Designed miniproteins, single chains, continued (3). Designs and how they scored, part 41

Each design is a single chain, and the fold is of that chain. pLDDT is the mean over its residues in the fold that is shown.

## One batch from the design tools (miniprotein)

Design m9407
Fold by ESMFold2-Fast:
Structure m9407 (fold): chain A 91 residues (1-91)
Amino acid sequence: MKVKVEKYDEEGPVGLIVESVGDASKALMALLKAIEEDKSKKNLTYKIESSASELENEIMASMIVIHLSVLGRSATAEVEGGKTVIKVEAK
């Protein structure tokens, strides 16, 4: 499986968080770490491109949103095929 995660803020693209081949858990850990370590206090968007199925991407997106909710962060996710968009509100 191939996974690519890019970070955006209100002003545009911030950078590549991870590009991984074969290890989905490593990509997920890198994304969650990037969200937790963010100190910008800006609204953030993470764009995920994955070779996983749409259903697998929807499950992953839901788990991320639930995890962020437990940490007191407000987030929404939208999945369309191999593309997932996660929007995280400023803290």
Scores: mean pLDDT 78

Design m9408
Fold by ESMFold2-Fast:
Structure m9408 (fold): chain A 65 residues (1-65)
Amino acid sequence: SMEKDIEEFRRFVERAAPTGVRLERIGRREIAVGYDARTLDVETAVAMLQMRASVLGLRLRAYLR
């Protein structure tokens, strides 16, 4: 179910999330990831989150807060 996939993704981010990252559900299969100046190695962090989202069938949008 989509709710379980989103919940699992949130748990992944909670355990491995870089400092300064926030999640927001913006669609049925879509999550926004807001990062800020505290997030180290932004490109690697976003790529990791995109990889996890892809495995769960979720679309990820990343933006600077």
Scores: mean pLDDT 76

Design m9409
Fold by ESMFold2-Fast:
Structure m9409 (fold): chain A 66 residues (1-66)
Amino acid sequence: SMEEVRQELLDTVRTFMKMHPNASDEAIQNLINSQAGVARERGMSDEQVQELVKEMQAIIDEEKKK
């Protein structure tokens, strides 16, 4: 399902941030771009991808506060 795809991509971002707490802004942006690309290839609409990017950014912001 599209919800399973979304959760997989968000979990990838969360895991990356936990494993790489000192990741550069460039590395983080490359991850966001890569995950957005996968989302599009797996059939997400532009609107769904925009929402996914917002959710990825929220996870990044939360992990950076820790």
Scores: mean pLDDT 86

Design m9410
Fold by ESMFold2-Fast:
Structure m9410 (fold): chain A 65 residues (1-65)
Amino acid sequence: SKEAKETAVGEEAIRELQAISDDMFKKIQAAKTIEERKSILDEGKRQMREVLEETKARLKAIRAE
């Protein structure tokens, strides 16, 4: 069903966002400088935006079926 597909896509997105968040926090904890922390945050935000845009596209495709 479309609902099952949407649920699966949503669950995958949550897992990906959680993994990015966990990796980002681990790297921030190990960072020694403000510049390193800013770089980690910027990369994490970029990856999260990518996941969200991909998820939106997948949901749009499912809903168009």
Scores: mean pLDDT 88

Design m9411
Fold by ESMFold2-Fast:
Structure m9411 (fold): chain A 79 residues (1-79)
Amino acid sequence: SELLERLRELGASEEMLRAVEELLASAKTEEEREGLRAAIGLLIGIARATGVPLSEISTETFIRMVRSLGETIAEINRR
């Protein structure tokens, strides 16, 4: 997965990578999964722009951010 490779390049732990895989696998619809993928892409962009390594962010905080952004993106796409 390109997203998982990019997260690893930005300092994501194996715990964080597993949590991301589990989150994507738990999505009930393709639309929900696409929202989560878009959220991960956005967070990758922010990490690159700020230079903050993902190792400085807890797995719990990262997953919470992905869920919140993914839900927001899914809502925008339904308008």
Scores: mean pLDDT 84

Design m9412
Fold by ESMFold2-Fast:
Structure m9412 (fold): chain A 86 residues (1-86)
Amino acid sequence: MSKEEIEAEQLVALARMQIAIVKRYKDSPKADPRELLELLLRAIRLAEEAARLGRGEIKEEAEEVAREARELLEEIAKKHGVEAEL
């Protein structure tokens, strides 16, 4: 395992953690939709960097995590009306 592969795996783990936080709080009446969107934007960035560094299975996983974060971002933005600038 190379240093870049280890870094890619860590970035995927961090991206998954951001997504997990959003999934936990997205249905809470106390959740700030803007904070949830910021976590998802961070998750997308982390996953995209992991896809750039990773190869094979880790790259495919990173691309899938980025896709999941983008879908969740669209869902939350649409649900809370926080889509200004498409």
Scores: mean pLDDT 81

Design m9413
Fold by ESMFold2-Fast:
Structure m9413 (fold): chain A 85 residues (1-85)
Amino acid sequence: SGVGPDYTRIQGAANQIVDIISRTLGMTFSPSTKNTMVNVISGQIRRNMRKGNSLSDSVKIVQNDILQRMDPDQQRRFLNIINSQ
Protein backbone atom coordinates (compact mmCIF):
# COMPACT_ATOMS: atom_id res chain seq x y z
CA SER A 1 0.00 0.00 0.00
CA GLY A 2 2.92 2.39 0.68
CA VAL A 3 6.43 2.74 -0.77
CA GLY A 4 8.45 1.47 2.19
CA PRO A 5 12.01 0.28 2.94
CA ASP A 6 11.05 -3.12 1.43
CA TYR A 7 10.57 -1.51 -2.01
CA THR A 8 14.13 -0.08 -1.95
CA ARG A 9 15.63 -3.39 -0.70
CA ILE A 10 13.74 -5.44 -3.34
CA GLN A 11 14.83 -3.05 -6.13
CA GLY A 12 18.44 -3.22 -4.87
CA ALA A 13 18.36 -7.04 -4.82
CA ALA A 14 16.82 -7.16 -8.33
CA ASN A 15 19.51 -4.78 -9.66
CA GLN A 16 22.24 -6.98 -8.11
CA ILE A 17 20.76 -10.10 -9.77
CA VAL A 18 20.65 -8.30 -13.16
CA ASP A 19 24.32 -7.30 -12.69
CA ILE A 20 25.21 -10.96 -11.90
CA ILE A 21 23.37 -12.07 -15.09
CA SER A 22 25.25 -9.36 -17.07
CA ARG A 23 28.62 -10.61 -15.72
CA THR A 24 27.64 -14.29 -16.28
CA LEU A 25 26.80 -13.56 -19.94
CA GLY A 26 29.76 -11.16 -20.42
CA MET A 27 27.52 -8.39 -21.78
CA THR A 28 26.05 -4.97 -20.90
CA PHE A 29 22.27 -4.54 -21.20
CA SER A 30 20.62 -1.42 -22.62
CA PRO A 31 18.80 0.76 -20.02
CA SER A 32 15.38 -0.45 -21.33
CA THR A 33 16.41 -4.15 -21.15
CA LYS A 34 17.86 -3.64 -17.64
CA ASN A 35 14.63 -1.91 -16.48
CA THR A 36 12.51 -4.77 -17.89
CA MET A 37 14.70 -7.39 -16.18
CA VAL A 38 14.67 -5.50 -12.84
CA ASN A 39 10.84 -5.25 -12.98
CA VAL A 40 10.45 -9.00 -13.75
CA ILE A 41 12.90 -10.06 -11.01
CA SER A 42 11.36 -7.61 -8.49
CA GLY A 43 7.95 -9.18 -9.24
CA GLN A 44 9.36 -12.68 -8.64
CA ILE A 45 10.92 -11.60 -5.32
CA ARG A 46 7.61 -10.00 -4.22
CA ARG A 47 5.63 -13.15 -5.14
CA ASN A 48 7.95 -15.32 -3.01
CA MET A 49 7.69 -12.83 -0.11
CA ARG A 50 3.86 -13.01 -0.35
CA LYS A 51 4.21 -16.81 0.13
CA GLY A 52 5.78 -16.10 3.56
CA ASN A 53 9.48 -16.16 2.60
CA SER A 54 11.92 -13.55 3.94
CA LEU A 55 13.57 -11.13 1.50
CA SER A 56 16.85 -13.10 1.79
CA ASP A 57 15.14 -16.47 1.12
CA SER A 58 13.06 -14.98 -1.74
CA VAL A 59 16.28 -13.69 -3.39
CA LYS A 60 17.87 -17.17 -3.07
CA ILE A 61 14.76 -18.82 -4.62
CA VAL A 62 14.81 -16.37 -7.57
CA GLN A 63 18.59 -16.87 -8.06
CA ASN A 64 18.07 -20.67 -8.10
CA ASP A 65 15.19 -20.36 -10.63
CA ILE A 66 17.47 -18.30 -12.93
CA LEU A 67 20.34 -20.79 -12.46
CA GLN A 68 18.12 -23.74 -13.49
CA ARG A 69 17.35 -21.99 -16.83
CA MET A 70 21.07 -21.57 -17.70
CA ASP A 71 23.39 -23.94 -19.57
CA PRO A 72 26.15 -25.69 -17.52
CA ASP A 73 28.87 -23.15 -18.45
CA GLN A 74 26.63 -20.21 -17.46
CA GLN A 75 25.61 -22.04 -14.23
CA ARG A 76 29.29 -22.37 -13.19
CA ARG A 77 29.97 -18.66 -13.85
CA PHE A 78 26.77 -17.57 -12.05
CA LEU A 79 27.59 -19.66 -8.94
CA ASN A 80 31.21 -18.41 -8.88
CA ILE A 81 29.98 -14.78 -8.92
CA ILE A 82 27.38 -15.38 -6.15
CA ASN A 83 29.84 -17.36 -3.97
CA SER A 84 32.45 -14.56 -4.26
CA GLN A 85 29.99 -11.96 -2.84
Scores: mean pLDDT 84

Design m9414
Fold by ESMFold2-Fast:
Structure m9414 (fold): chain A 106 residues (1-106)
Amino acid sequence: SRRAALLERLQAVYEEERATRPDFDEFVERVDKRLLELAEKLRAGEISLEEAARRLRELAEEARREGALALAALLLGLAYLLEGEAAGKPEEGRERGFAVMEELLA
């Protein structure tokens, strides 16, 4: 229910932002490439969960400056999830992630 409602809201905001910006797809592609690089480094053990979360927060700030609020919310949610995992508190990280996403997409 909460997760489903959040995903529906995320999709709605994403579609709205995509419709209003001609360069939106190019920006999303740049973010996707950085996310892939981050995922590969994390899988290879080149960076910690804490460092990955920090980089996700930096990327979220960039997305926010570009007016890509749906993408910024998703990136921040993921950052909190990784921070929770690193701290041994995955449920707390998930709750904080959902709360931050809900706040940004309100």
Scores: mean pLDDT 84

Design m9415
Fold by ESMFold2-Fast:
Structure m9415 (fold): chain A 89 residues (1-89)
Amino acid sequence: AEELLARAEELYAEAVRLGEEALATPDPVERLELLAEAARLHAEALKLKVKALQEAGELSEEEAQKLIEQTEELLERTLRELEERRRAA
C-alpha cells in the first residue's frame, strides 16, 4: 500500500510538471499533447491510490474495480476532447 501511494505521488508530480510545461509552450499542438500526457499520468496515479486503498481494506474489490473503471472512462473522455481540439486547430 505505501509503495503504491509513493508511486502515485511520483506520477502526480510528473503530471503537474507536464501541465506547467503546457502553460509555457507557445505551440497549441504541443500544449494539447502535453495536457494529454498529464491526463494519462494523473489517471494512473488515481488508479494506484485506489489499489492502495483496496490493499489497506478501505475499499472492497468491487468498489476498487468500479472506481478504476470510472477513472479510465473519464480519461477516455478527456483524451477525446483534447483530440477534437487538436483537429479543430
Scores: mean pLDDT 83

Design m9416
Fold by ESMFold2-Fast:
Structure m9416 (fold): chain A 89 residues (1-89)
Amino acid sequence: MEELRKRIEEATRETTEEEIKIIKEQLSKFSDPKERKKLAEELKKQIEEGLQKIEDRYNSLPVKTEEDELLVEGARRVAEAVLKFLEEA
């Protein structure tokens, strides 16, 4: 039996690390604190909107599978970690 949960957990961790790295690189290009804060606020909004769309799609499913639940859980963990990083920026 393929351990789908472990694969999703590994993908979630890798996605979180990649997203934070990309955001960190983008923020580091701006020397002006106002520009960095503006970008961080825009990215925070995009992440919140993206998570909301994933949640809405999941809630609209007539039948929820274990895979659907694990994917939504993974998306929430990625969003929470990235949002925490942006709040510290």
Scores: mean pLDDT 78

Design m9417
Fold by ESMFold2-Fast:
Structure m9417 (fold): chain A 100 residues (1-100)
Amino acid sequence: SENEKLLEKAEKISKLLKDTYDKVAPKLSKEEQLEAKEKLLEIEQAYGELLLAYNNNASLEELEKKLKEFVEKAKELLEIISKVDPELAEKTKKEIEEIL
């Protein structure tokens, strides 16, 4: 179903973000690491809201809205990452767009 495809896209993006963060984490200052961790919590919350909506049989329109909110939080994390690794941040943004 389209709803299942949407959830699969979110799962792929979530995994990609974890991999990208792990690659950059050793390069982050303590302040940047705290900002990134706070953003990862916001991303986890947005993903949880999408999953909850899916499990409650929300409409495709509502799921697309939740996916958009999740992707916006992902982009905010990539802005933090871009301060230390702009090439990796840009590559990850492109991979997210290819998944969507």
Scores: mean pLDDT 87

Design m9418
Fold by ESMFold2-Fast:
Structure m9418 (fold): chain A 75 residues (1-75)
Amino acid sequence: SLTPEEEIELALKTIEELKKSGEVSKEDLLAAAANIVVFAEREGLDTEEVLRRLAEILGVEESVLREAAEELKRR
């Protein structure tokens, strides 16, 4: 089984590959990235680092991804 840290590294690689494929919408990529951020927070990982790396991969502002993650947590 994967550790939370290994799960994050796998998720980051997967998001990067999906972004490069061009087959997934920007909205769906943002939703997937927001879910990864929420997972990192729940597991007590460096959430700010994960958010920064995901925002860089997606080419979005960190504030946009942060808002999407906060919306998921308000569920």
Scores: mean pLDDT 87

Design m9419
Fold by ESMFold2-Fast:
Structure m9419 (fold): chain A 83 residues (1-83)
Amino acid sequence: GEEGLKALEEAYEEQLARLKELLNSIPEDDREKLLAGIGAILRLIGAYLDLKLKLERGEISAEEAVEKLRAIGDELVAYMESL
């Protein structure tokens, strides 16, 4: 119930902080990399909202939702580091 949603939100905040730190490392004059980094953050937000909805519907466990969100976070970190 509520504990599972809180665990997912905490995982989301952790992954979002990782991506924001990487976004801050991109030079402000590099518009293409900044847009790609913003796109990565939007992708994380979309994944969080999708997993939250599935968790609320009982379609996924809290453990599975957190694991999936962390995996997406790792993929997005790797993507931003490749820019």
Scores: mean pLDDT 89

Design m9420
Fold by ESMFold2-Fast:
Structure m9420 (fold): chain A 74 residues (1-74)
Amino acid sequence: MAPLRLEIGPDSDAVVRERVIDGRRVYEARVPVTDTGTGQRFDAVAEGAESPEEAIARARENALLAEQASREAA
């Protein structure tokens, strides 16, 4: 695969969704991400967090991990 070079959007642009699973409140976040090599825009997603802030942090971390994995696969 081609290596990704990601620009992660600010936390203020994140979309957070509240869900209830088995009576427990959990949060999902989508953080806008741009691949600067291709110009492609997409969302980094995290699910099952206990707070909106945790969901955003996990989504950002998932974007960075995806970038790292793409470099190792190239």
Scores: mean pLDDT 78

Design m9421
Fold by ESMFold2-Fast:
Structure m9421 (fold): chain A 73 residues (1-73)
Amino acid sequence: MSVLETFEQVRRHLLAYFEKHRPELVERAQRELDEIFEEVRELMKAGKPEDEVLSEYFREVAEVVQRLNAEAA
């Protein structure tokens, strides 16, 4: 499924970013990204359009990244 593959790619890239620059945040980032993944999987199962699911995923991922960076500063 292309949408699911996109989510996995984004998650992988973000975790690689944290591993390189903020290794102390990796476990927390992984946990929060996993929560978002579960949420968007529920949206897909509920029959939400792919564009809405992608938009929600990117919005939530951006919020998590911003929050983690702010809390660690």
Scores: mean pLDDT 78

Design m9422
Fold by ESMFold2-Fast:
Structure m9422 (fold): chain A 98 residues (1-98)
Amino acid sequence: SLKEALDAIEETGDHTVGVFHEDGTVDIYTFKDGKLVVKGTLRGDRVTLFDEDGNLLGEFEVKDLEQLERGLRAMNEAAKEGKSAEEIVKRAKEAIEG
């Protein structure tokens, strides 16, 4: 899954990627300066996001794919702007919860 995320970042130039699995889970990865800074998972309707040390940064509900896509875009933009892991997660939550 991490290898798939790295390949996607290389191909797209994005800083945040979602890796979709056949069981319906989504692994979420955000990189900054070539380092993994946020890692998370969507399971069912719940997104849980952690920093590189495994500290919980945020947990929130996603009702549909469009909300998830808004969250991933917000994380990608925040990471490109050089924001902290905490700010990246905050922007994801704000974009999803509206």
Scores: mean pLDDT 79

Design m9423
Fold by ESMFold2-Fast:
Structure m9423 (fold): chain A 90 residues (1-90)
Amino acid sequence: SAEAYLEQVRAAAEELVARARADLDGFLAELAAQGVVSFRELGLAELAERLEELIEELEKKVEAGELNEEQLVAYEALKELLEILRERLA
């Protein structure tokens, strides 16, 4: 069902954030190896800046009620990922 799919998406997002929190360097290396992140050549600060810009645009869509449930799960996961990056940069 759609509800079961959304539950799987939430579980996957939570696992992804937990992996990033436990080992950010290994997490980013794995994403680069899978071709998911073409940001291997960018510094960590540039990654954080791009993620901040994406979150600001998504935040406007949240305020407008334009995001579906899957997109809202992704938005929350991206915000947690940004905090992990900020903690590394501090």
Scores: mean pLDDT 75

Design m9424
Fold by ESMFold2-Fast:
Structure m9424 (fold): chain A 66 residues (1-66)
Amino acid sequence: MLDELLRRLAEALLAGDAAAAGRAAQEIFTKVGGMSPAFAARLAAQIEALSEEERRALGEALLKKL
């Protein structure tokens, strides 16, 4: 489950799909992190607000950790 969600997040980040990255991050924060949906949504919005360079770096770091 977590590996699949992290792979989906990394793929969305590398593809430049901020909305898909935010959705994947929210699922990770709620289902794995145990965060409230409201708090997870705020963190996901921060992921969506990252620059292209920041999104690419994060996606590459996640794939390296998998």
Scores: mean pLDDT 76

Design m9425
Fold by ESMFold2-Fast:
Structure m9425 (fold): chain A 87 residues (1-87)
Amino acid sequence: MVQRPVLSPEQEAELRALLREYLAALHRARTAADNGDVATAREHLARAEEVWRRIVAFLREAGMPEELLARTEAALRAELDALRQEI
C-alpha cells in the first residue's frame, strides 16, 4: 500500500516559500511576454525552471513517491514549454 506523504509545518512553510518564488518568476515571464520583451521573458522562464528543480528536490527529500514526482515533472514541463512557445 502507498503511504500518503505527510509534511511537517516547517516543511509546508518551506514549500510555500519555494512556490511563491516559482509563481513570481512565472508572473514576470508572462508580463514580459505580454509586453513583447522576449529576452526578459526567457530569462524569467529560466529562473522558474531553476526554482522548480528546487521544489522537486524538496519533495523527494520529503518522501514523495518517484512515480508521482515524474508525473508532476512531466505536467509542469508541458506548462513551461507551452509558455515558452507563446513567447
Scores: mean pLDDT 76

Design m9426
Fold by ESMFold2-Fast:
Structure m9426 (fold): chain A 89 residues (1-89)
Amino acid sequence: MKERVERIAEETLERLEKAKSPEERREILEEARARLSEEEREELLAFAREQVAAGRSAADFKSPVEKLAAALHAAELLARERAREAAAA
């Protein structure tokens, strides 16, 4: 539901703004992913991937939902990079 996703995005962004460490930011984003359905997560990630592919950055995202989509996408990319580093070490 649009309203539910918007509320999750607003709450998540507020918590991210107050976060003091990278670990706390990861926990907040993991909680947001758990609160979203699989379909809602894929819609947000697909949106962020399409915008990035079109040359748009996180700075171009205006709404809480768009900012959450960008944050989730960035977290996915960082997790993939860390997994590659761990596998290479």
Scores: mean pLDDT 75

Design m9427
Fold by ESMFold2-Fast:
Structure m9427 (fold): chain A 75 residues (1-75)
Amino acid sequence: SDALMAAHPDLSREELVALAATNPELRMQVLGALARRGDPEAIREVIRLFEELYADAPAEERAEARALLDEALAA
């Protein structure tokens, strides 16, 4: 999502949704971008994915990911 947002910082929500629809491989990047913008459905999905990845992530990466989720939820 960071790479997608760096390349396309001015994409609207509609453009991001259309991008994910036409390019399924970008769905995760689009989801991250929407969550960062405060989209509630995207935030909920990111939390679900974080829970699925929880056991697999190193402790440092878990802490960083959790901090990002908390920032997104505060928006």
Scores: mean pLDDT 68

Design m9428
Fold by ESMFold2-Fast:
Structure m9428 (fold): chain A 79 residues (1-79)
Amino acid sequence: DAERSRKLVEAATAGAEAGIQAYRDAMAQGFSEEDALKRGIEAARKAAREVGEKYGLSQEDIDIAERLGVRTFLEEVRA
């Protein structure tokens, strides 16, 4: 299903973007890299879940979007 895949990717992307923003904000505020990463992961999961719920995704698809968003966030900040 193309629409389901699109919604899942959009939820994951929102998660990654939120994670990156939270990480950068924490680093700018003087938090340690470890604390900034934890904040980024939390923000990524929250945003992916909220967007997934808004789109009416199943809990299974929301879990996938959370995992994908966190992975994308971690890959982006480590690059």
Scores: mean pLDDT 89

Design m9429
Fold by ESMFold2-Fast:
Structure m9429 (fold): chain A 83 residues (1-83)
Amino acid sequence: MAETEAEVDAFLRGVKLGVEIANAIEKGDWEKARQLIEEAAKDPDVARAAAGTLRAFASIEKNPEVAKKLREAADEVERLAGL
């Protein structure tokens, strides 16, 4: 499998957005989390990387309520991206 430079850039943007969404959720900044979710959902490759990052964070999150919100954010990113 040959990853193009554009595919690698989309993956890195998705990971960064996933981290930013997770941080917003942990801080209770739901408005910022929603804006970042919508941004991540604009590109399906970015959305896949962001959703994967959110699910990874949810798997290690000690607060079950925050973990649930991280999984819900991953599902919403994929839903908005048509995945």
Scores: mean pLDDT 82

Design m9430
Fold by ESMFold2-Fast:
Structure m9430 (fold): chain A 93 residues (1-93)
Amino acid sequence: MPKPSDMLLAGPLLAALLAEVGQPAVMTLQEALDAIFRYVEKKNLFAKEPENGGIAYVKGTLLGELLGKDKFNMADLEGLVEAILANSTLVAS
C-alpha cells in the first residue's frame, strides 16, 4: 500500500475519470478515492432503492471499466483502492 503522502500517476482510464471531476492525473490515493465518489455523485450513479443503498450502477461508465463490473458497493473501499492501484503507478520520490 502506498503511504498517504505518496503520489500516484493515473493510467489513461483512471486519468479520464479524474478529468471528469477536475482532479489532476498526479494525485494521492485519498484524492483518487474522493474523485471517484465525486464522479458517482456527478453522474447520479447511486441506486435509488433503499435495499440497494450504497450500490452504484456503473455499467457503461469509465468507473465500470475500471472496476470490471456493472454494479459496485461504494462502501467496499478495499475494492476501490485495488482498482486505483491497478490503474496507476507510484511516482518516485
Scores: mean pLDDT 80

Design m9431
Fold by ESMFold2-Fast:
Structure m9431 (fold): chain A 76 residues (1-76)
Amino acid sequence: SEEARKRTARYRQLMAEVAREGKPFEEVEKELYIDFVKRMTKEEIEAFIESLKRDNTPGAQKILEKIKEAIEELEK
């Protein structure tokens, strides 16, 4: 679907940003997801989460978990 394509594009953009900055992915992954979430509205994040839930693949579930972790950190 178009929504799944947009989600995949956002994920690819996130990965490209990590690679472009030359930082170890594992060390910055959580921080990068937090920054990504900060730049979105609550409505946009909710739509993104629902898109990830609809795409029941292991990759989508991993991204969903990272997004939820980032939201939790921001709500502290």
Scores: mean pLDDT 70

Design m9432
Fold by ESMFold2-Fast:
Structure m9432 (fold): chain A 67 residues (1-67)
Amino acid sequence: ATVTVTLEASPEDVGYANRAAQEIADAAARYPGVTVKVEIKVTDKKMTPEEMEAKRQEALDAIRAAA
């Protein structure tokens, strides 16, 4: 199964997006049957911390459901 996640971050917040992407990838690595694609879109706008957390949780739930 494949789970695709898109995160949006400003150039200054790419570190937060990379951390979230790494956490998602680490979670997927616990499920050998699941492939995860995380895309980070760099814009001059940023997601709020709440929006980024919601995206991360949604991705983790999708990974568990796909396993």
Scores: mean pLDDT 74

Design m9433
Fold by ESMFold2-Fast:
Structure m9433 (fold): chain A 100 residues (1-100)
Amino acid sequence: SAAEKAAQEALKKQMLELARIYQRIRNAKTLEEIEEILEELKRKYPEQYDKAVEEYNKKKLSESEIDTRISDAIQAQDLEGMAVEVYKLALLKKDELKKG
């Protein structure tokens, strides 16, 4: 159906957008850049923010562990799970930049 095709194209577009945000997080050098990315994520994936903050504070993951979880979410086509893990990477980078 047209609705099914629209949903599949929307999912593909959103996952590609999250992948681009993921690269922006990796390339970010300042707190201002990470805060801008977090505000963009909060606009696009507001429901995933609280979950990401809770999980990040409950269990501190390394960058490499978060990278694996992002890859797993991509393979599973889990947009919400991908968004949660991308948020956690941004939160980790924010903490690292505050310490350095």
Scores: mean pLDDT 87

Design m9434
Fold by ESMFold2-Fast:
Structure m9434 (fold): chain A 89 residues (1-89)
Amino acid sequence: SSEKRQELLELLDVQIEKLREYIEELKKKGSEKEKIEYLEKLLEALEEMRQLLEQGESIEDVFARLLENTDDEKVREDLETLKKRILES
């Protein structure tokens, strides 16, 4: 629905900005390489999600493509959690 698309886009804008700031802070500290890698993969997935939504893809198709394309277990879990929050609310 239009309401679910708008909700997801607004959530993505906030989460992408926060995640970018958090990654930069972790990089400045020069530690937690595994955590930085996970967060960078998550950021990439969220940015791709936003791009696909802007292209007019359905929410369901966007989640299906991202879940199919991710090989990181933590990123997959985060995407599945977000999908449930948006589609089952």
Scores: mean pLDDT 83

Design m9435
Fold by ESMFold2-Fast:
Parts: C-alpha cells; sequence; structure tokens
Structure m9435 (fold): chain A 74 residues (1-74)
C-alpha cells in the first residue's frame, strides 16, 4: 500500500534525518492514515513536520531534506 511505502521511506531516511525525526514522521503517517487522511494527506503532514523540525533546529536542513525527498518519492 502507499502508506506502507511511506513508512519504509521514512525508516530508510533515518541515517540522514536522525532516529527521532524519522520516528516522528512514521508516527505522523500512521496517525494521518488512521484519521482518514489518504496517502496524499499523510505526505503533506510528514513534509510539513520535517520542515518545522528543521526550522526549530531539532534536525539539520540536510536531514530534513533527505526525509522529505524520501517521503515525496515514495
Amino acid sequence: SEIERLLEAARAARPAAGGGAAASAMMGIVDSHQEGLGAEGAVRNAVRGARQLAEAGDVSEEGAEALIRAIEEA
């Protein structure tokens, strides 16, 4: 399923993004799916979260971009 691909992409990005950022994205994807948001909604929320983490300094810009790329390309 698309949700499973998104989860795999976020997990694969863990080395670049960091474990906390990747886990946060995976949790957001699952929560978005359970709330009735489709894969498109899950992608939008995960991308937004990654950008917010970078802006807050919780993850590097490079790590956030790697995570965003992985999720968007899934």
Scores: mean pLDDT 78

Design m9436
Fold by ESMFold2-Fast:
Structure m9436 (fold): chain A 70 residues (1-70)
Amino acid sequence: SAEEIGEAVDRYLLLHPELSVYQATVRVLQTEFGLDEETAERVGRRAQELVKQGKSPREAVVEAVRELGL
């Protein structure tokens, strides 16, 4: 679910604070959720945009996943 993806990315960022939300989202979606690179990059780019607009990483990832119909 979108919530599970958002939680996984949030946990990954806590372990890897040097990564952007984009980088963490792309890596988690490919390695833990088995999504292809194109789909993972689309979610990651949208999530990074939402973070720049003031959303938390978890909220941004959940919203991006829902908007893209995953």
Scores: mean pLDDT 89

Design m9437
Fold by ESMFold2-Fast:
Structure m9437 (fold): chain A 78 residues (1-78)
Amino acid sequence: SEMEKLVEEALKIAEETRKKVKEELLKKGVDEEEAEKIGFEEGVKKAAEYVHKKLSELLGGEVPFEPVLESVRKLAES
């Protein structure tokens, strides 16, 4: 289903972004716990932006971003 593919891509974007941001912050001397926290938040944000764009295209209307961000956060925390 389109929703199943959307969830898979969102989680992949979140994880790949988290890893890349964490690695870059560690190279800059940011501590591991802070780098992980920032990476996770950036991952969730990028995944939510992707989901929001796809849902807006699929539904052909205004989709509020904040509920999408919250849903993606909960999925990434699972």
Scores: mean pLDDT 83

Design m9438
Fold by ESMFold2-Fast:
Structure m9438 (fold): chain A 68 residues (1-68)
Amino acid sequence: MSMEELIEEILKIVKERASKEDYERFEKAVELAKKENLSREEVEAIALMFAKEISPEVFREVKKVIEK
């Protein structure tokens, strides 16, 4: 799975399960990570950190996508 596909799947999960404010904050963090040329591992770590703050369920779903 490409980095773009990974990010798109994660953003879809957050959009469906989180508040609009949490989604917008998450999207900005991911876009900033991409702009700073962070590694895939660093982007995955940021995604998991934000997902954990939203809920255990969102964290589990995001982790499942990353582990594909």
Scores: mean pLDDT 78

Design m9439
Fold by ESMFold2-Fast:
Structure m9439 (fold): chain A 91 residues (1-91)
Amino acid sequence: GELDELFDQAIEALNKTFRYALEGNEEAAREAMRKALEYVRKLKEAGGPRLDLEILLGLTGIMRGVAKLIGNELAVEILGELEEEIRKLLE
């Protein structure tokens, strides 16, 4: 349904954020990050399960951890910002 579509869109935007940041395209990465946050907020507002939001937070943290291991400072920064904003939505 609509909630599944919002979750899928959030995952896609999160993947785009990571990919663009790894490519060094800060503008595209930050735009994808804004879209990821938009979909996460819509998912919460539509009454999406807390577990779905926790999965999105966990995946963001994993991607940030990978970025840190490979030394990609841009990806660490952008994914860290996204992780913080998703965490605030779970409060």
Scores: mean pLDDT 90

Design m9440
Fold by ESMFold2-Fast:
Structure m9440 (fold): chain A 70 residues (1-70)
Amino acid sequence: SLEELAKRVEAAAEVLKAEGDEEGARLALQLSKALKEGNIEEAKRYAEKLTKRKSPSSRAIGKETLEFLK
């Protein structure tokens, strides 16, 4: 469900913050919010931004979210 995905993304944001990827964490939190609101287009936008980051963890979160929203 979108709610379960949002919780997983929110948890992943804490991991990104711990890894020092503050911008990745911010994007992941925005993604989680969009998912909770059911705003699929905004969620896809944030997920795409995550896939373009240097951090492998950020890219993984973005790719997995886009795959789920197909």
Scores: mean pLDDT 86

Design m9441
Fold by ESMFold2-Fast:
Structure m9441 (fold): chain A 61 residues (1-61)
Amino acid sequence: SAAREEHLRKLKLTIEATEIEIELRKQGRFDDAQAFSAEFTKLIQAGDYDSAAALIEKVKG
């Protein structure tokens, strides 16, 4: 179902974003971690999963 597919995509993106935030904090990049988390949350709340995925790729380098 579309609802299940959306839920799983959102969950996978959230897990990857959490791993990135943890890594940034481990590097002492607290402000970068906070800014990333805030932007990611806005995109997820807007249902913009494609932009959320792009943000993850951009931060990963």
Scores: mean pLDDT 87

